# Designs tried in a protein design run: designed miniproteins, single chains, continued (2). Part 96

Each design is a single chain, and the fold is of that chain. pLDDT is the mean over its residues in the fold that is shown.

## One batch from the design tools (miniprotein)

Design m7342
Fold by ESMFold2-Fast:
Structure m7342 (fold): chain A 82 residues (1-82)
Amino acid sequence: MKVKVYEVTFDKDGEKYRVSAIGNGSEEVAKKLIEEGEKEGAKSSVQIVSPEDAKPLAEKAAQALKEAGYTNIEISEREIEE
């Protein structure tokens, strides 16, 4: 099955971070995304939510980070095959 992923990347205190929201994702997909982010030097976390909540959650997280004074905040969308 194709899993929709919304990723928010940002920098904090000289460290890179990646927060992902997965609609209908499995724990295996979540672990894979964390490992991928760690290999790229980013501290990674994943939240599994309902498909309809994934995009709003990512957008809300990005807005909160922007309001908190973080810069270079990027939202990306991709699909992963399971």
Scores: mean pLDDT 78

Design m7343
Fold by ESMFold2-Fast:
Structure m7343 (fold): chain A 89 residues (1-89)
Amino acid sequence: MKKKEEELKKRIVEAIRNGDFEELFETAYEMMLERRKIRGNEATAEAFGLETAEDEEIDKAMKEEAEKLAKETYENLEEAKKAIEEEEK
C-alpha cells in the first residue's frame, strides 16, 4: 500500500503542475479509496462525520470531499505550484 500512496502523491503533484482538474479529482478520490481499504468502513465514516458506515454513504462523502479538494487546489494552483517548488529545493 505504501508504494501505491507514493504513486498517488506523484500523480497529484503532476496534476497540480498541469492544472488538470479531472486528474486532481481522480487522484484525490483514489487516495481516499486506498485509505478506506486500510481503515475500514466504520473508521472512514467517522472521519467524514457520517452516522452510518454504509458503502453508498461513504462513497458519496469521499466523492464530495475529492471534488472539494480538487476545486480548492485548482482555484489556488499558483500557491500549490509554489509549495511543490519549495519541497523540491
Scores: mean pLDDT 77

Design m7344
Fold by ESMFold2-Fast:
Structure m7344 (fold): chain A 59 residues (1-59)
Amino acid sequence: MMDKLRELTRQAAKALLAGDVARYQELLDQALELGKKLGLSDDEVIDMIEEEIKKLKAE
């Protein structure tokens, strides 16, 4: 479910920007597991988190 992956990557980006490393790691692990089930590479999931970070900083 791509919508769930988008939610997880957005929450991971928020946790990272807040300095909550433990929460970021939990959300990253969940996003990577879901991404694998959807046929996405770890690099593609990390790129999604990077884009969410950019959106949160710019918007």
Scores: mean pLDDT 82

Design m7345
Fold by ESMFold2-Fast:
Structure m7345 (fold): chain A 71 residues (1-71)
Amino acid sequence: MKVEVLEFDVPATVEAVQEALDRLSEKYELPESLRRFALRQAERLGRTHDRLRLTAVVEDGEVVGLGVQPA
């Protein structure tokens, strides 16, 4: 079992978060529920913040956790 934590600093836009998620899904299995969660958080936080920190927890090639915080 190998656990990896990946962090991205991105503009607080749905488009920037979508691009980061697309890059993750090229290398790792990304559940649709986590993708939808991150995009909703980007829309909400983008109204009050200019940048976001995306954190992805990857276990054995699957994204098992995704965090979206103001940066």
Scores: mean pLDDT 83

Design m7346
Fold by ESMFold2-Fast:
Formats: sequence, C-alpha cells, structure tokens
Structure m7346 (fold): chain A 79 residues (1-79)
Amino acid sequence: MAEEAERLLQEAERLLKKGNEYYKKGDFDTAIKYYKEAIEKASRATLLAREAGDEDLFRRAQEVANEAYKNLKEVEKKK
C-alpha cells in the first residue's frame, strides 16, 4: 500500500533526524536506538513500495535506510 509505505518513510525520516540530534548531543546510546528504529521503518517502507511498484518511493526508502545504517555504524565507532 503506497499510503502505508509513505507513512513509514515519513516516520523513518523523523527517527533519522532524532538520531542525528542525539548524536550531536553526545548521547550515543539514544542515537543508536533512533537509528535502529529508522532502519526498521525504512526497510518496511522499502518492502511495501516494492509491492506497490512505486520505484520513486522504493528509492527514497532505500536512501533513508542506507543513511541510517551508515550513521549507526559511525556512532558505534565513537562509543
């Protein structure tokens, strides 16, 4: 469902932003939690976008998942 995928993508983007905010504050444990949640939501959005055949939504969801994963690995190196 495209609407559900869009909602999950919006949640993933919000969670990624939250993770980045806590990372900047030096709260790495909280940043990690938000990045993991962002990956979960973005991954689900990716699956639903694929089912809907929405290539744009699929690409956008993959970009959010990849960014959250990259940031998660970077935070883990800082702990």
Scores: mean pLDDT 85

Design m7347
Fold by ESMFold2-Fast:
Structure m7347 (fold): chain A 57 residues (1-57)
Amino acid sequence: MFSKESTVDEAAMAALDAKEQAAANIAYETEGADTKSIATVIKLGKQASAEARALRA
């Protein structure tokens, strides 16, 4: 069971996950640099976490 606040958090998490996947996929296809792509994904993950935390705050 979820509260209304949880609904917002879940939607935000889903949106961030989708954006991460899209950005990572584009990085892999566009640059073709495996090592650089991994570093980029890590950076995106940190940014997504910060945004999720800001939404909760």
Scores: mean pLDDT 63

Design m7348
Fold by ESMFold2-Fast:
Structure m7348 (fold): chain A 86 residues (1-86)
Amino acid sequence: IAAAAEELRRIADEIVEAARTLSPEETRRVLEEAAERAQEPLKVLLQAIADGASPEDIALAREAIAYLREAAAVAGEALAKAGALD
């Protein structure tokens, strides 16, 4: 769980950095790669929540998932402003 949460946070940080520093085309590529990389860690964290892991593990999982969602929203807004999603 901790390793999966850390991986999601790393992916989220990469998404935010791409949105700030890269072109819209490069940011889209980073988002596509991030979506693929996030599949296994997300599955681990969602399964922990579904299986009724400890409150601490559920909190860690939910925080990591929320952090990734926030990063994706930031990148989505950056792409929309650049016209890449329009």
Scores: mean pLDDT 76

Design m7349
Fold by ESMFold2-Fast:
Structure m7349 (fold): chain A 114 residues (1-114)
Amino acid sequence: MTPEERAAIHDLVTVYLSMPEGPLRERALRALAEALAVALLHPELKKTKDYLELETLIGIARIARALGLYISDETAERMIELAEKFPPRTEEERRLAAKLLERGVRLAEEELAR
């Protein structure tokens, strides 16, 4: 696992733990895992305005988690909107997205069990 893959997994853990259980969280995690996977395979996309805004919202989720708070539904919906601009187009991108999502959810659930 690369340092970049590990960072993406930690971003997914952060978002999981900053949202209540429900369909909005499921959609956010799926969309985010897909966007993170695409950006890992196409690093030039990380310099786009939409991707930088997405990273800023993940930063807000990190602050919310540190304070024991959930992000707002508005923040979650904006995160989904931005992430859905980076859909996987290849089998390799879809495979990486699935790997990141599975590992992120597993680690977040392990943290909640502690």
Scores: mean pLDDT 90

Design m7350
Fold by ESMFold2-Fast:
Structure m7350 (fold): chain A 98 residues (1-98)
Amino acid sequence: SEQRQVAAEIGEEMLELITLQQALAGDESNKKAVELREKYSKEELEEKIRELAAKGPEHAEQIKQLPQELQQLLAELLEAALEGDEEKAEEVLEELRK
């Protein structure tokens, strides 16, 4: 559905933002964050974070329009990403894409 596509796009950008923030913080628990820190300079990570964070207000408004089930999946994705659980984050993102 269109709503699932919107939720998946928001989820992907949220996951990327959190992983970039973890990379900048030097978080070693998330393999993707470690890879990003090796690939990009501190300045490049900060710029990518700024660009994605600027979409925050737009995402918040879009999330309010989503069904409660999709809002809950986005919350689960956010929690998994913040915990550095890459496998769970990818599973939730796949569920959003269905």
Scores: mean pLDDT 82

Design m7351
Fold by ESMFold2-Fast:
Structure m7351 (fold): chain A 70 residues (1-70)
Amino acid sequence: MPESIISGEPGEVVNGWSLSPLHKRLLELRVANPDASNAEIAKALNLSTAQVSGAITALELMGIKVSDFK
């Protein structure tokens, strides 16, 4: 693998925090499926439920809500 270059943009900024592409995708699914459980979202993203729960907790600790992301 030759050199790698930092992309410079982790995804999107919400409430002053930079979101990873994974967190943005997670929020999009939550907005599209507000009744979906963490397990359903994990299945849709091919992630573990622990990864989804951790990501949601991190977003909430940063003050990011579905209404903030829209």
Scores: mean pLDDT 64

Design m7352
Fold by ESMFold2-Fast:
Structure m7352 (fold): chain A 93 residues (1-93)
Amino acid sequence: LEEEFYERLKAEVEELDKRAQELAEALPEELKEKASELLKKKGQSDRKASIEALEELAKEEKDEEKKKLIEEIIELLKTIEKLREEFEELKAK
């Protein structure tokens, strides 16, 4: 049923959000504050801007380990947005 699909999708989004927060907490204090601030943003345009800001941070980061963590957060956020788009499409049907 549609409710089972909704529950599964919600659980996936919650797991990915949790993973993104865990990765953000693994960053050094300066980057951790910036990443946490970006992750707390709500609304489609704000989330898109957050992803763009994280991509800029990754581009400027010279430490390979920190850059990798930021890139992992970006990938998780992009996956979450894809799942949210799928949910909206199902709601429209």
Scores: mean pLDDT 72

Design m7353
Fold by ESMFold2-Fast:
Structure m7353 (fold): chain A 80 residues (1-80)
Amino acid sequence: SEIEKLLEELYNTDESDLEKRRRILMEAVRLAAPYLSESEIEEMDAILTSTMDEHPNDDKALYQALLEVAELLEKSVQEK
């Protein structure tokens, strides 16, 4: 319930507000951690870390990575 609300807030946040999107996403990951496998958490972290390492100042690349992680988180939580 609370995780679903955070994901809805994320999807309704302005595309240009990357800081707010990142904050919401990190909070959702923290709340979802007890329901996710270690492998799923590692995959999500790897996506963000790889994007930050390869494109640290590319706002567009970061935004795409955040969307990908949010989609994976939503699917993982829904499937259980």
Scores: mean pLDDT 72

Design m7354
Fold by ESMFold2-Fast:
Structure m7354 (fold): chain A 71 residues (1-71)
Amino acid sequence: SAIERLAELEARRDYRELVRLALEILGIEASEEEIEELAEQLARGVIPEELRDILLEVEVHALEEAVRKVF
């Protein structure tokens, strides 16, 4: 799924591709400069408001997968 791909990109710390894919899923048009700015915010630990809800879903999904691997 799209959320699984986002979780994989987050685990790899590939924030540029993470932001690009998240914006595509949300239907938000963004320039390469805007993508880079949002990626730099995530790399600094700042969550952009536009991506907050989708990134929360990614974290929940990653937690569910971690639980399934242990149990």
Scores: mean pLDDT 80

Design m7355
Fold by ESMFold2-Fast:
Structure m7355 (fold): chain A 61 residues (1-61)
Amino acid sequence: MYQKLTEETREIAMEVFREVAREHGLPEPKTMEEAEEMYRRLSTRQAAEFFARVDEALKAK
């Protein structure tokens, strides 16, 4: 888990980015590069909510 934690977090992050894209009427990111572009446009509040959502999803696994 520890060595693969970043990979699992990446997959969960992609799911969260797709949710955010849908809410803002943006195209869903197909690659991590597109997700990074979207992340740069998130507000500080949205970024904090993103990390909270990732943590919650990790606990569900």
Scores: mean pLDDT 65

Design m7356
Fold by ESMFold2-Fast:
Formats: C-alpha cells, sequence, structure tokens
Structure m7356 (fold): chain A 72 residues (1-72)
C-alpha cells in the first residue's frame, strides 16, 4: 500500500510542510529528502544561510526517523 504523510521541517520562523508518499519507509524518506531539497532551493534567496543549513539538517534527521519505521 502507498503511504502518505505530511512532514514538517522547522527552522526558527520558517516551516516547510511537505506531502511525502511511498510504498516503503525508505521511499518515504527518499521522497522527503527530495522534496525538502526542492523547497529549500526555491526559498533559498529568501532564507539566511543559517536557516538553509538548519532546514537541511532537520530534513535529514526526519528522513532518518521515517526510514526506520516498520511500515506494512
Amino acid sequence: PTHSVVAEVVSGDVTLELPVSGDTAEELANDLRRKADEQIEKLKPQLSPEQVKALREQADRLAETIGGLDLP
């Protein structure tokens, strides 16, 4: 079955709400990383270097957590 989750990546006053989907925990984690990178790149001109770094770190940590889930 395909799973869908809205992932929240936060740095200071910036929140990214990322709809991620996949048939496995690994696919969900990979979709999160890809969508986070895409969204951060789009927002990069409006973000500080510190916000960009923190958002990437938060996305990585969340992806690692999701990838460790025991999904059906």
Scores: mean pLDDT 78

Design m7357
Fold by ESMFold2-Fast:
Structure m7357 (fold): chain A 80 residues (1-80)
Amino acid sequence: AGAALSAELEDEYERAAKEGNEEEKEKVVDRVIELAKELDKKGDKDLALLILNRFKKIAEKYGDKKSVEKLEKAIKEIEK
């Protein structure tokens, strides 16, 4: 269930962001991108884009420009 895993990853990202743990933030973002690519491969493109756009908004809230750039690149690749 991608939705349940996405919620867990969201909580883990916010915890890492509040703790200032850059390594854990990057790890969570990479896991989110991997999950979205797997969903796209399975034909669930709309859910993949929804998850990526939601995480982009969260990363923007925390000023994480590096993660925003990674997520935006993944969104563009899936939209093709």
Scores: mean pLDDT 82

Design m7358
Fold by ESMFold2-Fast:
Structure m7358 (fold): chain A 74 residues (1-74)
Amino acid sequence: SAREEEYEERILEAIKNKDYEKLYEILKEMFEEGLSSDQVLALLLRVIHRNPDLSQEEIDKLFELAEKAYKEYE
């Protein structure tokens, strides 16, 4: 959806800018809007697959922050 594409773009921009505070806020916003953990995971996997230049460290940080955001809304 257009909204999921907007989240993908915002996530990628935050990673490229090393703005992990903004990345965490975006991830929290997704869970606040009622996206399931499976929907968020699918979106994050699309970001990774579409951006093969992302480092393993950036990928690890992305999932670390996603898990932290999820735990805040369980």
Scores: mean pLDDT 86

Design m7359
Fold by ESMFold2-Fast:
Structure m7359 (fold): chain A 57 residues (1-57)
Amino acid sequence: SVEELKERLEKAIKEGADIGGLVVEAAVLESFGERIPEELWKRMNEAVKEQDAKWLA
């Protein structure tokens, strides 16, 4: 379900999962016509900025 997917994304951000995986999960959520909560979007954006400052691979 979408709520389970959102919880997984939040957990992945906390656990420091790879950005690729969490982006895929977000894309799947959006493909169902669901919107990512504002707070989760902000956390994802922060994770992306952190990785962009260093690198992904």
Scores: mean pLDDT 59

Design m7360
Fold by ESMFold2-Fast:
Structure m7360 (fold): chain A 74 residues (1-74)
Amino acid sequence: ILEELEALAANVDSLSVDEIIARMEAIAARIPDPRLRAGMLAVVESIRAIEDPAAAKRYARAALQLLIRELREQ
């Protein structure tokens, strides 16, 4: 999970918004903590609402970095 989130964050600029969403949803489905899973799905919903692809990617990177930080502290 953590390595996959780190890889996704590093490659955000090379992926389409749809690819970022698909990868985040796939990772979320494998998270056993329902609170963390719901939080990740809420981030996906926010990304979907951003019309500018560049802004969507910036938001996705920031959100992924926060999730990575939270997981590293556990």
Scores: mean pLDDT 79

Design m7361
Fold by ESMFold2-Fast:
Structure m7361 (fold): chain A 83 residues (1-83)
Amino acid sequence: DVDRELAELHMVTVRGYDAYLEAMRNALGDEEKRKKIVELMDEFTRLVGEAVDALRNGDVERARELIRRAREVTEKMLEVGKS
């Protein structure tokens, strides 16, 4: 169901952005951690874009896999941000 996966993609996007802001705040004064968080956010943005394209093409299975990977990147951002 494209509509269901589109709703999941929206939630993953919101959570990923919130995680990015939290991780960056927690990494304040640590330039190497901040660089790593930016790299992870770039990967997150790419995965979200590819998931949008997959849903536009009706490829629900590919979109689910990309959404799953975006959730994993969100968790990695939070881990890097921990002091």
Scores: mean pLDDT 87

Design m7362
Fold by ESMFold2-Fast:
Order: structure tokens, then C-alpha cells, then sequence
Structure m7362 (fold): chain A 78 residues (1-78)
């Protein structure tokens, strides 16, 4: 079955919130510890499904955060 399970759906929504929270935190310099705590929660949930998937998801979140922060900082400097 190609149905996405509840756990996977909830994890993907939490992952997207973690990206948004981390981007905001690193742009403002505020709530970084809270944003990183949420990322750790997402990582632990993903690792319960598969360690390889958890490691992959964490790296994808970090790359997206760095990309979005760099893009927004460049736009603000223009």
C-alpha cells in the first residue's frame, strides 16, 4: 500500500515546522535553543522509523535552513 501512515504524516509536518522555526531563529538570533530542541525531537522520531532515514532527514533540514537563511540575508543586504 502506498498510503502514508499517521506517524509519517505527523513527522513531515513537524519537520517543516522545524525548518521554519530554525530559519526564523537564525535570522533573528532568538529562540535558537527552542528551535534546536524541536529539531532533536524530529530526529528522534525519524530514527525510530529508521536510523538511515533519521540521518537523511536531519541533513536535508540543515541544508534547507542554511540555504533559506543565506538567501534571505543576501536579499536584505541588497
Amino acid sequence: SDEIGKEFRELMLEAQRAVDDLVQAYLTGENIEEAERRLKEVEEKAKKLSKTFGDYLLEQIRKEVERRVAELKARLAA
Scores: mean pLDDT 80

Design m7363
Fold by ESMFold2-Fast:
Structure m7363 (fold): chain A 93 residues (1-93)
Amino acid sequence: MAEEEIAAGEPPPAEVARSALEYLEILEKLLKLVKEGKYEEVKEYLKTVFKATDEEIEHILELLEKLLENEEETKRIIELAKEVAREILEAAE
């Protein structure tokens, strides 16, 4: 097993794509919780995982609700973004 942090300050494409895919999965989870009305669970998650402030959490919830106003479009964009990330991972493999 090789430890890789290749050129300091320049992340490799595969690592960027993997991080993006992970972030998109988190975003989907948060959108699902908001859709289910589990606002307290979303707030706790953002506080514990990201150490977000109450002000930041309010803004994030507002953005998540805005994304859910166009749920079909948002889902399509997330799926396309995940496909792009997977394509980069496969190409970089």
Scores: mean pLDDT 77

Design m7364
Fold by ESMFold2-Fast:
Structure m7364 (fold): chain A 81 residues (1-81)
Amino acid sequence: EIVGEVIEVEVEKVENGVGYITVEIKADKVIKEIRVLVEKDGVPVGKLVKKTNSKEVKVEIELEGEFKVGDKVTVKIELEL
């Protein structure tokens, strides 16, 4: 089963000029894989693919480019359950 979600997230953390977002997912079924694409104004700025064996996944994604705390990004999430 594949489940997709699109959310807007604010950058909460900037370290040494690099922006990060955190994505936390809780599901009723074991998550086999999480795929995340992060976009700023339609431009890809972050990507993560991770295999898992848990109902809960928390991932931190490093963003490419210049970001400030409070900047908004679009996060496209796809779960394989």
Scores: mean pLDDT 83

Design m7365
Fold by ESMFold2-Fast:
Structure m7365 (fold): chain A 85 residues (1-85)
Amino acid sequence: DEDFERAVELIREGRFEEAAEILAKYPDSLEYQSLATAARSRSYYTIGEILESKGLLELAREMYERAREEFPDDERIDEALEKLE
């Protein structure tokens, strides 16, 4: 969906609040609401898990790599990246 893709693009740009606002327009979508919540918490790790569950593996990898830059000592992020290879 265009709005989902736009929200992911905004997250990639660090524009978390704008991403969450786009996703909030779809209150009946569990996927969109989960991503909106993750965006508001600025959790690249959680965003990666959501994108991975949707089968968007390349975007999930990108989010996990950003999470690793922010939290280099978090082993969960390294384990998530290893599983995506």
Scores: mean pLDDT 82

Design m7366
Fold by ESMFold2-Fast:
Structure m7366 (fold): chain A 97 residues (1-97)
Amino acid sequence: GEAREELERAERAILEAIKKALEGDVEGARRYAEEAIRSAERLERLGYTEAARLLKEAARLAVEAAEAMKKGDITTAIGLGLRALGLVLDARRVVES
């Protein structure tokens, strides 16, 4: 349904944002994070408020991971990226339950 399609769009965008983050590409991470936030806002309009909140936080963490990576703080970047992935999985569970 529409909620699953928006969830899948947000998941793909967050994964791309994390990939850009690991490359130190802050602008790339931000572009994909903005795409994920747009899909999260559509989920919120469909009544999936908690999933939207989790996806928006994941998008924010991906951008912070990119900024950490650009500064050479690889440990912080990896930690933030893993937290973002965990939030995506939590959002999926909320939508699919």
Scores: mean pLDDT 90

Design m7367
Fold by ESMFold2-Fast:
Structure m7367 (fold): chain A 90 residues (1-90)
Amino acid sequence: SEELRRKVESLLRMARALASTPEQKERVETLMERFKNAKTNEELEQIAKEAEKLYREGLLDRLQENLAAYREKKGPESVIKALEAEIEKG
């Protein structure tokens, strides 16, 4: 349970760092409150899954922002293709 708690805390920290929209920030705060009140490993596992999803969504948003910026500036095609490939991986 201590190892799982540290994993959830790490995931929430990463999700919070990538949260850019009010909706994403609210979702992080809701998960952090659920984490503070979690008493069982089952609750921690559920929070971990939701935190990982939110982290992945934030990562994809950042990759898409970078792709848009490189396309607007007519940056190197190799960089644009690399960013597109990372986004396609999910």
Scores: mean pLDDT 81

Design m7368
Fold by ESMFold2-Fast:
Structure m7368 (fold): chain A 101 residues (1-101)
Amino acid sequence: SEYERALRRLVAKVWELFQLLADNASKEELIKAMKELRETFRRLYEAAKPHLTPEQRAQVERDLKEIDELVKKAETASRVETYELASKIIQIADDTVRLLR
């Protein structure tokens, strides 16, 4: 299904961002991966939306907004701060994947 494909894509993007952190990637590479994860998360939300309770929908919308804010912060953050922001995005996305399984 579209939902299952979107979920698998988000898992792949979380893994990609995690690998970039492990490999001491540049700030620019991290921000690019964070933006790609944000877009993948948005697509998952659209695919999942008809199947979610109002409470789950509100939670995923808050999570998407938080990811968007973290990505925006990374644009002006130091390299060290960008690593912390990327780690937070991974945690939010992982929690959402667990909620939607």
Scores: mean pLDDT 88

Design m7369
Fold by ESMFold2-Fast:
Structure m7369 (fold): chain A 81 residues (1-81)
Amino acid sequence: SSEERQRLIQLLEQAAQHYAALAEQLKGKDPVKAALAQRIADRLRQLADQMRKDSLSMEEVEAQLARLQEELGAFARELAA
């Protein structure tokens, strides 16, 4: 539904803001992790924009979400190292 789509878009934008804030916090301490957090923020915002335009198929949305999950997993592993 359009409501479910709007909810997902809002969640993606909210997550993007959180990762952008994390990137800003890390800039002076760990520029590699800051760059990764910023990349995640940019990807989340990009997906939200594409969903807003209704330009993505269900398969494309699933593929992009899977890739974001991989990037988040890599980030979590770097934080644990």
Scores: mean pLDDT 80

Design m7370
Fold by ESMFold2-Fast:
Order: sequence, then structure tokens, then C-alpha cells
Structure m7370 (fold): chain A 55 residues (1-55)
Amino acid sequence: SSETVKELTKTKLRIIGLQTEHDLLLAQGKLDAAQQVEQQIAALQQRSKQLEQQA
């Protein structure tokens, strides 16, 4: 559906943003915060996979 495609696009853009944030946290030596962002990326990647199956 068009709604699923929109959700997929938003999810993919959020993943890109979080990947940038992860890189910045690693550069700052904030390992615990970087690990939390990594978990968020993994959850959104699972969501993206499910949305792609519905599109």
C-alpha cells in the first residue's frame, strides 16, 4: 500500500540518521551510547524488512 511505502521510506531515512549518530558517538568515545543506537538501528532494520514484505 502507499501507506506502507511511506512508512518504509521514513524508516530507511531514520536508519541513515542513526548510523550518522552512531559514527559520531564512536568518534567521541561514548561506547555505551553508541551501543544503544546500534540496538535502535537493528530494531528499525527489522521493521524495514517487514515493511518491504508488505509493500
Scores: mean pLDDT 86

Design m7371
Fold by ESMFold2-Fast:
Structure m7371 (fold): chain A 68 residues (1-68)
Amino acid sequence: GEELYKQGKYEEAAKAFEEEGKKAEERGDFLTAAQYYSKAAVAAEKAGDKEKAKELEQRAMRMALRSG
């Protein structure tokens, strides 16, 4: 995800970060999930997908709350 973001491939970076967030969430690592969903949201916003960015920001917030 990070390399794609550095290359300006924001749509691909958003998808990669979201998948990493899902994997972290599935294993109960809510702090790592929050971090990846936040990165995915930023990448989605830069890709022009404002609706997806907002959804990912809300998901990141929920994961952060679950992390303690």
Scores: mean pLDDT 84

Design m7372
Fold by ESMFold2-Fast:
Structure m7372 (fold): chain A 84 residues (1-84)
Amino acid sequence: MAEALALVEEARRHVAASSVPEELKEAALRGLEELRRLIEAGHPYAAAAVARLVAELEQLNAKYPDPALAAAIAALRRLRALLS
C-alpha cells in the first residue's frame, strides 16, 4: 500500500507540473484523488481505475505532448504492475 500511494503522489506531482490546460489538469488530479481513495480502501476496482486513468492520460498526452505528463503515465504504469 505505501509504495502504491507513493506512485499516486508521484503521478499527481507530474500532472501538477504539466502544461496541459488547467481544466484538463484539474480533471486528471480529481481522477488521481479518487484512485488514492480506492487504494487506501483496498478496493478491488483500484486496478481497473489505474488502467482507465492511464488510457485517459495517454489520450491527453497525444493531444498535448508534455514530458511531465509522460512521467505521470510511467508512474501509473508501475502502479498498474504493482496492483496486478
Scores: mean pLDDT 85

Design m7373
Fold by ESMFold2-Fast:
Structure m7373 (fold): chain A 65 residues (1-65)
Amino acid sequence: MKLKITEKGKEYLESLGIKIEKDEYSREELLELLTKHLEENNGGTREHAEKVVKELLEKGLIEEE
């Protein structure tokens, strides 16, 4: 599954300190990116990253392709 990062989504993620290098990620690539960021900053887990992806989809900050 491919996920497109919207302009608003890029602004939101970059405001959290997450570097967005491309407009489209696989679900796995995005989960790995978010998990790494959460582990490095807050000791977060992949489960937390999955919740973040769900929230981004629900808010229309990322879209399924």
Scores: mean pLDDT 79

Design m7374
Fold by ESMFold2-Fast:
Structure m7374 (fold): chain A 69 residues (1-69)
Amino acid sequence: NEAEKRALVQESLAIETQIIQKLLEQGIITQEQADLLLDARRFQLDWMAQNLPLSAIQAYLDRLRKELE
């Protein structure tokens, strides 16, 4: 289901953004590095939506949720 894939991708991107923001706030990365990482993650998630099954995107999201905790 294309709609389900989009929902998982959007949620994954939201969590990736939170992870990157935490790294920036902790001084681990610069603003320029944060922008590059976010662009890379947007590209990766778009590629995953086009090339991978729903189950692979779900597994990716589940891993991200654990990382954010």
Scores: mean pLDDT 86

Design m7375
Fold by ESMFold2-Fast:
Structure m7375 (fold): chain A 68 residues (1-68)
Amino acid sequence: GELAQRRLQEAIQMAKLQAELLHKEKFGVEAEEVRVEVVDNRDLTVTARSPLGELELRLDISPVLPAA
């Protein structure tokens, strides 16, 4: 449904911002690339990468998105 799509997009946006902030905190530089993967509308993986390293954030988004 439309509400499920909005919640998914909000969760993705928040996870991207969090991964970028955590990458900057850990490596002292901004991420050059941020990749997002969503599997079965449950598992969200965000990877923030720079020449200094890679940071991966994994989140269970099933509590935010009802199964539809």
Scores: mean pLDDT 76

Design m7376
Fold by ESMFold2-Fast:
Structure m7376 (fold): chain A 79 residues (1-79)
Amino acid sequence: MYKYEVGAADKDGNLFYDEIEAESAEEAAKKGAELFKEKFNIKEKLNLILESETEDQKVYDIVTEKGEFVGKLALKKLE
């Protein structure tokens, strides 16, 4: 299990940061999307679209199932 730093911003620039544990970056991204949904009280299904990737960081666009942009999520592997 690895530690990931999750940073997210909604379309209005409201931010949150958290640390999560996951077995993979894909699991970390799913947990991050779930936290985003909870923090911003979004009831609809959210999907992640990979926007950029580096060695230790991935950035996703967060979209509704209709393709509406609602925010961004960044994952950084800590260990």
Scores: mean pLDDT 82

Design m7377
Fold by ESMFold2-Fast:
Structure m7377 (fold): chain A 87 residues (1-87)
Amino acid sequence: SIEKAIEHARKAKEHAEKSGDEEGTKRVTEHIEKGIKALEEGDVETAIEHLVRAYRDALDYLPTAKNPEAMREAIEHLGQAIDYARS
């Protein structure tokens, strides 16, 4: 469901923004924003590429996040967004 993919991607962005304002969190939010835009434009393949990149970047930056719990919630919602986009 594209609607659920967008919903979870938006929640991922909200949580990532709460994790801090460091370079790593900014890269995560940028890729989420690009993923959301691609989903809204119907470009599911491009959206998945951006959401997967955000997911990987979030995992890489988790250990240094100012609020790691917020980043973990972002990762969970990114995983759900990717799953819904693929289905």
Scores: mean pLDDT 87

